Designed miniproteins, single chains, continued (2). Designs and how they scored, part 70

Each design is a single chain, and the fold is of that chain. pLDDT is the mean over its residues in the fold that is shown.

## One batch from the design tools (miniprotein)

Design m6580
Fold by ESMFold2-Fast:
Structure m6580 (fold): chain A 104 residues (1-104)
Amino acid sequence: MDGLRELVDALEEAGKKSKNPEVQKLIEEYAKKARELIDKGEQGSGDERAVYGGEANRLIDEAIKEAEKLDPEAGKLMKQKVDETLARIRREEGERVRALIDAA
């Protein structure tokens, strides 16, 4: 679940750069809830990990959508940061998988 934690961290960092206090508060609340779900997923079974991970990802999407309603520029920045972080995670996972295949 490290990738989901990085997405939440990217969302919170982008939210803190917003000059709108309502956006900052909204993102802080969503980040807290998402981290609680990630923690539950890491402590649970594989099935629970999938369920809680899916809910955390849904909260990230909802946070961006709600932030965009309050401040469209902040919402766009948050989406950009989350998308960039996801692309980096996917690249890093691809490199790890390739290294495992090459080692076999």
Scores: mean pLDDT 79

Design m6581
Fold by ESMFold2-Fast:
Structure m6581 (fold): chain A 86 residues (1-86)
Amino acid sequence: GEEEIRRLAEEAVRNAKLAAELLKSDTLEGIQRGIGLALRAIGDAFQAGLIGRKNGLSEYAEELLREAEEAARAAGLNFDFSGFVR
């Protein structure tokens, strides 16, 4: 439960930060890679939220996903990761 949510939230942060950097690229290849990583970050966050809701860990998942949103925003991308738990 908790360990899986934590790992998925951490992966969402890593993918979001990489996406933010790649989306600043002036190349089509860089932008395409950035979009792919942004979608992966959303998928990771969705899975973390789903696990939270199914296992009575919604508050824990929401807290971690809110922290992930803050980390992504600091990198230049706005996501509603905690929305997957709300």
Scores: mean pLDDT 89

Design m6582
Fold by ESMFold2-Fast:
Structure m6582 (fold): chain A 59 residues (1-59)
Amino acid sequence: SKEEKIKEAEELKEKGEELAAQGKYDEAHVYFVKAYELLKEVLGEEHPKVLEAARLTKR
């Protein structure tokens, strides 16, 4: 469902943030990209959550 996919994307974002805090930026990037792609698919490119996830993928 849409709600389940949003929850999964939030969990992926949290894992990415944990990895970034450990200095594992390449691994963190993979999780941020997965979260962005999942949120984009469900919510569309213009949604605030998608734009937030997109910003995380740029660093």
Scores: mean pLDDT 82

Design m6583
Fold by ESMFold2-Fast:
Structure m6583 (fold): chain A 77 residues (1-77)
Amino acid sequence: MAWKTYIEGLHSGSPFLLGLAEPELRRNREEIDVKEVADYIKSNYTGDDAERLLEKVLKSDFLDDKQKEELRRYFYS
């Protein structure tokens, strides 16, 4: 899924990976399952890396404001 490539790009700081995923995410933002995003970050990254990655997602245009609030809620649930 495009959002997984975007998460990897945020974690690694890769403009290439971010550029590959960004156009599809802009078109399909409303279809992103925010709970799945939270679960993916928590299962694939360590606590400190997961917290940093969460902040990067919340600072990006990847999700809208409503989705960002839901992501924060699921992440700390």
Scores: mean pLDDT 79

Design m6584
Fold by ESMFold2-Fast:
Structure m6584 (fold): chain A 65 residues (1-65)
Amino acid sequence: PVDGDPPEEALRQVDRLWLPEMGKKGDALTDEGRLADVNGDGVVDERDLEALRRAVLTGEELTPP
């Protein structure tokens, strides 16, 4: 568990790190892009961002369904 960071600040950090990787897939994926691909489908899309935002807002762990 983490303490000290509000969910809104964590969401801002997600947007900052995730935004440059958004839309990347296959050969365009960097190491950071693969980290942003939280559902592991080989593409960074809005679903990954939704999973990150949901986890931050609810305190849930990141995991693909």
Scores: mean pLDDT 61

Design m6585
Fold by ESMFold2-Fast:
Structure m6585 (fold): chain A 80 residues (1-80)
Amino acid sequence: SMKLELELEAAVYLLAAAVLIVVTKKDESLSKEEKIELLEEAIRYAEEAKRLAEEAGNESLKKAAEELLKEAKKLLEELK
């Protein structure tokens, strides 16, 4: 099913974004520049997850992606 394939892809991007956000928040050895790069990548993955979730019609995945996108953008603003 195309819907299941889109949901799986959305979930993979969602997990990737979540991992990058957690690493940025918890890894004290990262420089400010490295944290910015990881958060920019997390934003790209969260945006991709949101698009795929919307196409699949999966509101739960879409909301999860929106929350990660919001968190990553907030953290990025705090680092600038």
Scores: mean pLDDT 90

Design m6586
Fold by ESMFold2-Fast:
Structure m6586 (fold): chain A 100 residues (1-100)
Amino acid sequence: MELFYEMAAQTALKQGKVEEAKRYIELAEKLSGGKENARTLYIKGQAYEKEGKFEEAASYYEKAVKLNPKNKTAWRGLASVYEKMGDKEKAEEYRKKAEE
């Protein structure tokens, strides 16, 4: 059941429906007993990045990679948001992590 809402949130983000995506993630978290996982954290990062809230997006992506260091998409997310924040050194560091 959680996977269905995670997939629905990801689809909503691809369509630019940020509020719908946030609602689906809230439902996924409630089904898991309020516990966040690497996937829901990653999707939250994408939602905040879509809103231009790069510091919040970076925070969620960092939590996602701590739970799943093999999540190359979350490492790419960190590289993207740090590039947008003007931190080219961290952006390059995280880009290399995504390519491992």
Scores: mean pLDDT 81

Design m6587
Fold by ESMFold2-Fast:
Structure m6587 (fold): chain A 69 residues (1-69)
Amino acid sequence: DEMVEAVRRRILEDPRIPEEYRELLAELAAKLLRREISLEEFIEAAKKAGVPQEALERVDRILSEVASA
């Protein structure tokens, strides 16, 4: 829960992620961390929603950074 909440907060507060995608990416990242969806399902859902590549790269960085802390 602490890691999920930390990732959600980082995504919601990240100025490099377009505001319109923050809630979607935070929800998808939470599901990914809880192992409710696979990485492939995360990527497909984000692509279907039109999330730009730079936003996906930012989420990947946040996930790696929080997991390493």
Scores: mean pLDDT 82

Design m6589
Fold by ESMFold2-Fast:
Structure m6589 (fold): chain A 86 residues (1-86)
Amino acid sequence: SLDFAIESVKRAIEAAKAGDIETALKSLEAAILAADTAKGETGDTELIDKAIESLEKAKEALKAGDIEEALKHAEEALEYLKKAKE
């Protein structure tokens, strides 16, 4: 569901801020899976697709050690998911 995707992104952001990279990555992966599942529940997939793209960029930034860039992309994904729920 979109609510679970939003919650997972919020967990990833807090984990990344705390320096818990493993938890942040796991939470981003959970958010991607939840967002992809939610695409089957809505007729408008554009915002969800943009959210997934931003979450993938957040994962890659986090793997590269760029926490600032990862947080930026995670926050962008959160905004897309919130709009998709409206």
Scores: mean pLDDT 84

Design m6590
Fold by ESMFold2-Fast:
Structure m6590 (fold): chain A 91 residues (1-91)
Amino acid sequence: MEEAKKKLKELLREITELIKKREDKEKLLKLTEEFKKLVEENGFSDEEIEEIAEEILKEDPNNIAAGTILSLLRMDEGIERALERNRERRE
């Protein structure tokens, strides 16, 4: 897990650099696929990914990849909570 977490953080930093450059779409795609594969092979939960993204943002608040992942994970949680509230309002 230690090595996998370190590699995941490094991938998010590299993805952020490529996004800022807007030049190498093929390398960006390769790094995003490597990120997905690392997550799948090591069984990272959404909560663990959120914690890793938060750690990166604590070190670098301008990390685009970590910020984007955190936003997507929190958006899914927000949708779930909105559906729950709508159910309660109709009962």
Scores: mean pLDDT 71

Design m6591
Fold by ESMFold2-Fast:
Structure m6591 (fold): chain A 75 residues (1-75)
Amino acid sequence: SLAEELRELAKEYEKKGDLGTAKALREAAKLVEEGKYEEAADNLELAAIRKEAEGKLEEAEKLRELAERARELAE
């Protein structure tokens, strides 16, 4: 599920010391489980913007892809 994938990705960010991104991903996973797909997508988009600002474009792209998947579940 998307929530499981978000939690797995959060663990990877936590392992590399990126606690802020890990927290955002865990909150997004909880929002997905609660059916709050638009809020989950918004949270993931904010995380992507932060990664883009850090020059981590591939990570930003992955987070935007996950945000789009959350939006598709809202329909």
Scores: mean pLDDT 87

Design m6593
Fold by ESMFold2-Fast:
Formats: sequence, C-alpha cells, structure tokens
Structure m6593 (fold): chain A 62 residues (1-62)
Amino acid sequence: MKPSEEEIKEALALMIVGIAKIMASRGVPKEEILAEVEKLSKLLGDEEIAEKTVKEVKELLE
C-alpha cells in the first residue's frame, strides 16, 4: 500500500525518460538531453537505476 523508496525511484526514472522524450519533441539536441538525464539520474542515489535510465534514454534518442 505504501510505496517503497525503490518504487519511488523507479517511478522517477520513468518520469526522466518521459521528460527526455518531450525535450526531443521540442528540438532539444541529443547531447543536451543526455547531459540533463545523467544529472537527474545521479540525484536518484541508485547506480543501477541511474545506469538503466541513461541507457533507455540513449536508445530512445537513436
């Protein structure tokens, strides 16, 4: 019932991917999007989730 810290981090990771998609749709350069995503992913405090999020955004921008 109460979301775990892990579940919250996973939800935030999905939001980061969503933000990257919106930025791409607005014509933001891939380079700038990746830099922002990397920064936001580090704030999650979870290396596995951060790495996965960056990889998903990288694939999405290809």
Scores: mean pLDDT 79

Design m6594
Fold by ESMFold2-Fast:
Parts: sequence; C-alpha cells; structure tokens
Structure m6594 (fold): chain A 88 residues (1-88)
Amino acid sequence: MTEEELKELFERLRLLSNTAEARALLADPARIAALTPEQKRLAIEILDEMIAVAKALRKTSDAKTQAELDEMIAVFEELRAVLEAALA
C-alpha cells in the first residue's frame, strides 16, 4: 500500500459517512424544511468543500474509485441543489 493509497482510503471513509447522512436528509424533506437559513447556508458551504475534495481525489483514482466518487458527488450536488432551492 502506497502513502497515496492510504490517503485515498481515509478520504473515502470520510466521504462515505457524509454520503449516508446526505442520503438520509434527502429522504426527509421535513428535516430540510426545519433547517434555519443559516444552517442551510452552512450545509451548502460544507457540501461545496466535500464536492471539491471528491473531485480532486477522483483525478488520481482508478476507474472503480472514480465511479464511487461520481455517485457521492451526484448525491452531494443533489442535496446542495435542494438546499439552494429552499433558500430561494
């Protein structure tokens, strides 16, 4: 295992945890509606950071990891769009 492979593993574990929470939030529109405008803005900022990290990690990843990261990015982008629409 290379140092780079180890870093990829740790970032993937972090992203997987956040992806599960993002999916849970998408499944509960009432929970999204209950968030304050400040909480929605903070969530968008966090999602933007996570999307940027996933996109950066994707550039050095194999095809299987790229597919997994593409799924994570899609979930995060969907949640971001829902939160942004809820602020409008």
Scores: mean pLDDT 76

Design m6595
Fold by ESMFold2-Fast:
Structure m6595 (fold): chain A 103 residues (1-103)
Amino acid sequence: SEGAREVVTLALATMIYLALGKEAEAARFEAQARALADALGSPLLRALIDAAVAAGRSLSHEELNDYFLRSRGDLDAAAERARKEGKEALARFFELLKAVGEL
């Protein structure tokens, strides 16, 4: 749905801005994503936001960009690689993103 796509976009923005160290902007996107996920009644979208926040806090922007550039939309391969490299929150994010069907 359009609402689910908006939550995914806000979760991605939250993750990227956390990786950039922009805490205030990240908090704004996180609050919007959570409010929308709650309005949609989706525990899956809420879990996606939780994973995005954890991943963004554990990764630099350069590391995060590398995962997205190398995955080329293969979320299973991206999740497996992240897990092998000890990036559990990012692996969970890719698995949940695939479940939402937004990438």
Scores: mean pLDDT 86

Design m6596
Fold by ESMFold2-Fast:
Structure m6596 (fold): chain A 70 residues (1-70)
Amino acid sequence: SLEEELRRLEEELERLKEELDELDKELRAELASPNPDPARIAELRRRIEEVRRRIREILEEMKRLREEME
């Protein structure tokens, strides 16, 4: 059902938010380092952008499903 699909998307969204929080913490730690690794920073930023894109896609799909459910 649309309701079950929405629930699954909500659960995936929460997991992605947790992943984003962990990546953000890792990025802050690297940036606060006395010798920041530019390759590590670039990789963390790339991963953060990917997770943010996935979150945006899920939010848009959830919005569409909610509109279909009234």
Scores: mean pLDDT 86

Design m6597
Fold by ESMFold2-Fast:
Structure m6597 (fold): chain A 86 residues (1-86)
Amino acid sequence: MLEALTEAAREAAARREEILEELRRAAAESEDPVALAEAALRQAEAAAEAAELLAASGDPEAREAAERVRELAEEMRRLAEELRAA
């Protein structure tokens, strides 16, 4: 399972810009950007939890993937806060 989690984390990190851009587009066209921002925060929290699991493994590749997923989660949180403030 560690290999599968590490690969999923790498794929999520690789799609970071696509995920963030789609979220921005959805928010711009949404009638409820606050609800969308809350959904993004939940996704960021799930990503942070996955990063904790990878970091706890002790495997260097998994730890590197965990760092990238933490960066994605933090970017999603920042975007969600922007959407809530807009």
Scores: mean pLDDT 74

Design m6598
Fold by ESMFold2-Fast:
Structure m6598 (fold): chain A 56 residues (1-56)
Amino acid sequence: MREELLEKATTVVQQLVDAGYSIEEAKRLTIKALVNAGVDEEEARELAEEAAKKVS
């Protein structure tokens, strides 16, 4: 479900930020990871943007 994808995206963004990546770098890497996992590019961008807002 979309909620599960958003939760996973939020976790990935948080982990990257905690590891020293900027929020913009974390967002970009999260989009790439979601697309590689089969998520549509537009949906991946939307999920990564929402995840970044939750961890900012």
Scores: mean pLDDT 81

Design m6599
Fold by ESMFold2-Fast:
Structure m6599 (fold): chain A 85 residues (1-85)
Amino acid sequence: SERDKLLERARELVGRAQELGAEAEKFDEESREKVMEKLREFEKIFRQFGEALKAGDYEKAKKLLEEAEKLVEEIEKLVEEAKKK
């Protein structure tokens, strides 16, 4: 179902975000704070995603997941840049 596809994507994104947060704990304060700021944005979007799912607004839920995916990609870039230091 549409809902099941959204939940599967959401589960994958949460897992990726958790791994990135754990990796960031190894970084310097400045690099860690940049990652944590983006993770806080991710948490806000994910809360809105949960609300959209409960309301049955699957179009809004899809858009929120797309925003969350972009944030995870931004965090992945920050993590890769920090590893090169």
Scores: mean pLDDT 86

Design m6601
Fold by ESMFold2-Fast:
Structure m6601 (fold): chain A 67 residues (1-67)
Amino acid sequence: MKISDEEIEIAFVDMLYGFAKREIEEGNLEAAKETIELLKQLADKSKNPRVREHAKKAVDELEKLIE
């Protein structure tokens, strides 16, 4: 079974999203902002448009939670 680079990158986005959401729930906004910056880098720099869209949606949802 060969896992595609896209599947690995999407799984990484989902992991970062879950981590940032937990950081927000625990009140660690500094750590959450650092994780959101990593997601922004994936949204801007990933070569795969599906990965970029997925990361951008994660960022948008997380930024609403920290307002």
Scores: mean pLDDT 81

Design m6602
Fold by ESMFold2-Fast:
Structure m6602 (fold): chain A 83 residues (1-83)
Amino acid sequence: SAAEEEERQKKVLELLKEYYDAVVNETDKEKLKKFMEEIEKELKKLGVEAEVTEDGHLTVDTSVLNEDSILELGKYLEELAKE
């Protein structure tokens, strides 16, 4: 349903915001990697293709995000960059 897709969009967006916040603020590389692995698990539960690479990067299929979600994520990243 439309309501289920909107809830999915909201959860995916929230997870991506948490990921980018952690990348900017978490200085412990081991803790950051474990957090990225948790984000990967949660994204996969929502049907989103995601993988933590051996080099410590998170790859995510963002094609699941609608235009409004992409715009909101972009605004969040712009504000995060100012802090």
Scores: mean pLDDT 81

Design m6603
Fold by ESMFold2-Fast:
Structure m6603 (fold): chain A 63 residues (1-63)
Amino acid sequence: STQQTQQGAQQAVQYAKQNPQQAQFYGDSFQSGSKALQADGRQDHAQVLQQASQQIQQYYQQQ
């Protein structure tokens, strides 16, 4: 369900915040997953992963 996907995504965001050295890997993984879900017609799930990826990028793309 979308709710379970959202909960898992938020857990990953928190983990990336605590492990910024691995944040890029999680961000890239969620971005790829979002594109795959979008191609599969699961747009709601894709949007959740895309938002999580953008949040994770804050931890390794800060200047």
Scores: mean pLDDT 78

Design m6604
Fold by ESMFold2-Fast:
Structure m6604 (fold): chain A 64 residues (1-64)
Amino acid sequence: SNPAKEKLLRLIGEILRLIGEIYDLEEELKKETDEERKKELEERLEELKRRLKELMEELRSLKV
Protein backbone atom coordinates (compact mmCIF):
# COMPACT_ATOMS: atom_id res chain seq x y z
CA SER A 1 0.00 0.00 0.00
CA ASN A 2 1.06 3.61 -0.67
CA PRO A 3 1.40 5.66 2.60
CA ALA A 4 0.63 8.93 0.74
CA LYS A 5 -2.60 7.40 -0.66
CA GLU A 6 -3.61 6.18 2.83
CA LYS A 7 -2.99 9.68 4.27
CA LEU A 8 -5.00 11.26 1.40
CA LEU A 9 -8.00 8.94 1.95
CA ARG A 10 -7.89 9.60 5.73
CA LEU A 11 -7.81 13.39 5.19
CA ILE A 12 -10.70 13.23 2.69
CA GLY A 13 -12.72 11.17 5.20
CA GLU A 14 -12.03 13.68 8.00
CA ILE A 15 -12.90 16.65 5.72
CA LEU A 16 -16.23 15.04 4.69
CA ARG A 17 -17.17 14.27 8.32
CA LEU A 18 -16.29 17.84 9.36
CA ILE A 19 -18.37 19.32 6.48
CA GLY A 20 -21.31 17.20 7.75
CA GLU A 21 -20.83 18.46 11.33
CA ILE A 22 -20.69 22.09 10.09
CA TYR A 23 -23.92 21.57 8.10
CA ASP A 24 -25.74 20.06 11.13
CA LEU A 25 -24.51 22.87 13.42
CA GLU A 26 -25.60 25.61 10.93
CA GLU A 27 -29.08 23.99 10.76
CA GLU A 28 -29.21 23.93 14.61
CA LEU A 29 -28.12 27.61 14.71
CA LYS A 30 -31.02 28.58 12.34
CA LYS A 31 -33.52 27.07 14.86
CA GLU A 32 -31.93 28.59 17.99
CA THR A 33 -33.73 31.57 19.61
CA ASP A 34 -31.59 31.98 22.77
CA GLU A 35 -28.93 34.71 22.26
CA GLU A 36 -26.39 33.06 24.62
CA ARG A 37 -26.74 29.64 22.94
CA LYS A 38 -26.44 31.30 19.50
CA LYS A 39 -23.04 32.74 20.54
CA GLU A 40 -21.89 29.30 21.77
CA LEU A 41 -23.01 27.67 18.49
CA GLU A 42 -21.34 30.45 16.42
CA GLU A 43 -18.08 30.00 18.41
CA ARG A 44 -18.18 26.21 17.86
CA LEU A 45 -18.92 26.75 14.14
CA GLU A 46 -15.88 29.08 13.82
CA GLU A 47 -13.73 26.41 15.53
CA LEU A 48 -14.93 23.70 13.11
CA LYS A 49 -14.38 25.99 10.08
CA ARG A 50 -10.83 26.71 11.33
CA ARG A 51 -10.18 22.93 11.63
CA LEU A 52 -11.56 22.43 8.08
CA LYS A 53 -9.12 25.10 6.79
CA GLU A 54 -6.21 23.30 8.52
CA LEU A 55 -7.20 19.95 6.93
CA MET A 56 -7.56 21.59 3.48
CA GLU A 57 -4.06 23.11 3.86
CA GLU A 58 -2.71 19.65 4.85
CA LEU A 59 -4.42 18.16 1.76
CA ARG A 60 -2.88 20.90 -0.45
CA SER A 61 0.60 20.10 1.00
CA LEU A 62 0.21 16.46 -0.13
CA LYS A 63 -0.70 17.47 -3.74
CA VAL A 64 1.90 20.26 -4.16
Scores: mean pLDDT 84

Design m6605
Fold by ESMFold2-Fast:
Structure m6605 (fold): chain A 88 residues (1-88)
Amino acid sequence: MLSERELRILRALDVGGPLTAAQLAQALDLSQSTVRRHLRRLEERGLVERRRSPRDPRTTVYSLTEKGREELEKELEKREEEEYLKSL
């Protein structure tokens, strides 16, 4: 199960392409430490991958994996369905 913040991180990576933890923190109005904690969990689950920026090899960027894209799509569909069922 994805938390709301993990879902937002995956969406930001899907829309924005490879992003740094600092860029994600700015986009999501979160602290960099909070973003890094969630990125670590997402990387451990294989939903996000870490790589060096082609512009600066000392800068780490994060991108959505194929598995992460599939999980994001499933979670969005499931949440829409669960909210619909709750409104009945």
Scores: mean pLDDT 77

Design m6606
Fold by ESMFold2-Fast:
Structure m6606 (fold): chain A 74 residues (1-74)
Amino acid sequence: MSKEELELESRLSLYVMAGAIAEKFGDYEKAIEYYEKAIEVARELARRVPELREWAEEQIRLLEEKIKELKEKL
């Protein structure tokens, strides 16, 4: 694992966790912001790390579904 790969994986995990925490406390606007940032990091992972592309694309799909659910609650 490269330093760049580790950094992107760490950032993805942090944004997903921050989004989940915001969602749990009912801050849906903040949760959407964090999940959108997580999607951007996942897209960068898919571009830079071919071995993680399929996994990253699955993460993007799940996060997009979550954002759609949260927007319905706004």
Scores: mean pLDDT 85

Design m6607
Fold by ESMFold2-Fast:
Structure m6607 (fold): chain A 100 residues (1-100)
Amino acid sequence: KEKLLKLFAEIWKNYIDAKNLLSPEAQEKLDELFVKLSKLVDEYVATTDPEKQNELKEEIIKILKEMKELIRRDVPASNQAKADELIEKIDKIIEEIKKL
């Protein structure tokens, strides 16, 4: 649980950093993805069933990949270096979640 909470804190920080680089319309889409992600994380923490935990892990990874695509697509060209940094951090988070 400590590893997951640390990863979720990193996801939250990445989400806030990404929002600061996005238009209001793109921010709304990112907010929707983060709300879905937060619900899946809550379900993952609440469950003791390993099968359900694995299904929730796959859904969490799927939402993180959607967040990556949104950042890649919707961050302005002037901020692409920062977008690349945020995407790299999400990739590292996905790899750590796969190890859970």
Scores: mean pLDDT 85

Design m6608
Fold by ESMFold2-Fast:
Structure m6608 (fold): chain A 65 residues (1-65)
Amino acid sequence: SDRELLERLLRDPRALAFVARGLEVSPEELRTIIREAGLDLRAIAERLGVSPAALRAGIEAALQL
């Protein structure tokens, strides 16, 4: 699920930093956005100006590193 994917991202500082860099935000900003959006991938993607599919793919790729 998207929620489980986001929870895994929040527990992996290196994956979080990788995703944040691609989105041109700090890891702290990304962490804040994820929590404020209630782990809603669509809401996070909207706030960051990216598609939900692109955000999901980026997180999945980062978690494999």
Scores: mean pLDDT 88

Design m6609
Fold by ESMFold2-Fast:
Structure m6609 (fold): chain A 70 residues (1-70)
Amino acid sequence: GRELTEEEKEIAREIARKLRRIGDVIQKGIEKMKEARKKGDEEELEKIKKELDEELKKLNKELVEEMKKL
């Protein structure tokens, strides 16, 4: 049986929310890269990739910190 405490359940829900947010960020990033590629703007494409990587690193750090609370 799943015998999580209420605190652990809340942490699990928060982890799920952070994972969903990561998915949303990836989806938006892909759409921006797709538009930059259509325009042939290689500089904007590289900038978007860098910004996406930096945002994902921040979100992954937050995810790891939440997982440490378990």
Scores: mean pLDDT 82

Design m6610
Fold by ESMFold2-Fast:
Structure m6610 (fold): chain A 82 residues (1-82)
Amino acid sequence: EEARRWAEEMAQRLVDAIKQGNLEEAKKIAEEGARYAATLSPQERNEVLRILSEAVYKAAKEYGVSYKDMVEILEAMRKALE
């Protein structure tokens, strides 16, 4: 519902940052998305994180982002959950 819509909006911003090659902005957006997910139920949290992670993988493949940079974005998301 609302959590999914927020995740889709965050995913679009994340894809834009990746497309622009702005790794720092992509990491910040991923961290904000993860912090939002941490406030949700476990089921909603998993859905938000899935949407954001899929957006990172797709954008990295589509825009030729290195595996290392992709991992840094995903790692920033993981650390923000702590």
Scores: mean pLDDT 84

Design m6611
Fold by ESMFold2-Fast:
Structure m6611 (fold): chain A 68 residues (1-68)
Amino acid sequence: SDDRIEDIVENFRKLVTTESSTKSDEEVKELVERYKKAIANDPRLSPEEKKRLIEEIDKVLDDVLKKK
């Protein structure tokens, strides 16, 4: 469901925003890469859901690092 993906992305945005306040850009990028790998390897997600989640997560990272 679109709503579920939006909730996941919003929760991730809150997490990354919090972590970015105490972590270096490199540490935040490493955290995001681990999360993207978890999504890529989740058998419960369709290929389309994986693609969308990874795209949205990359946007969250860019937004958070740009505002830092």
Scores: mean pLDDT 80

Design m6612
Fold by ESMFold2-Fast:
Structure m6612 (fold): chain A 118 residues (1-118)
Amino acid sequence: MKTEDGLTELHEAARNGDVEKVKKLIEEARKNGRLREMLLAQDKEGLTPLHLAARNGNLEIVKLILDAAREESPELAYELLDAKDKQGRTPIDLAREAGNEEIAELLEKYREEVKKQL
């Protein structure tokens, strides 16, 4: 379900650092065949949940989202990592802009790994 600004429950959980809720939402969406829709959902600014987790420096949530996407397909993981907000920024760009260098490095390594599988 989306709020007035296009936020899903996963956007809110990622923004708030709610690791347990992220795990529950991913498992539920996977069972219901909605994982792709949930992970690629964009708010009014074009931000996905991965953009929010990367910007906020939540390494655990970043890993949970990426692992879920990669386990579903390398194409989904690549699409999620290359998703651009309304300013043309990827999750990697937002991690770097926020000074979350460890997350930016992790996202770049994931991107290279999934690109090899395409």
Scores: mean pLDDT 84

Design m6613
Fold by ESMFold2-Fast:
Structure m6613 (fold): chain A 68 residues (1-68)
Amino acid sequence: SLEEKREEALRLEREAVRAYIAGDYATAIALLEKARELYEELARQGDEEAREHARGVDRGIATLRALA
C-alpha cells in the first residue's frame, strides 16, 4: 500500500541518519537513494508531502556526496 511505502521510506531515512552518525557515508547515501525512489513513487500517485520529502532526500544525498 502507499502507507506501507511511506513508512518504509521513513525507516530508510532513520537508518541513513544512523549510518551518517557512524561515519558510513556510502551506506547513508544508498539508504537515502532507496527512500527517494519510494517517495518519487508516492509523489507520482499525487502525494504532495512525499514530493517534499523527495526534495529533502535529494538535498541530503547532495550534501553527503560533497563530504565524501
Scores: mean pLDDT 86

Design m6614
Fold by ESMFold2-Fast:
Structure m6614 (fold): chain A 70 residues (1-70)
Amino acid sequence: MEEAIKHLEDAGVLAHLASDEEVLKLIQEALAALEAGDVEKAKKLLEEALKRSTDPRVRKLLEEALKALE
């Protein structure tokens, strides 16, 4: 959980720098879901962020976050 949150925070920073507003919003919603304890909702939001993300650095951090939630 804590490792997944750190990866998501880093991914959010990179998505902001890449100006990918849709991916950033999905990451923020996933973080809120994790803070609420809704791991399944967070996973779904992260999978959507991965589908929309074109930045390989953001995609790598999102994949690492998903892996940390397994």
Scores: mean pLDDT 77

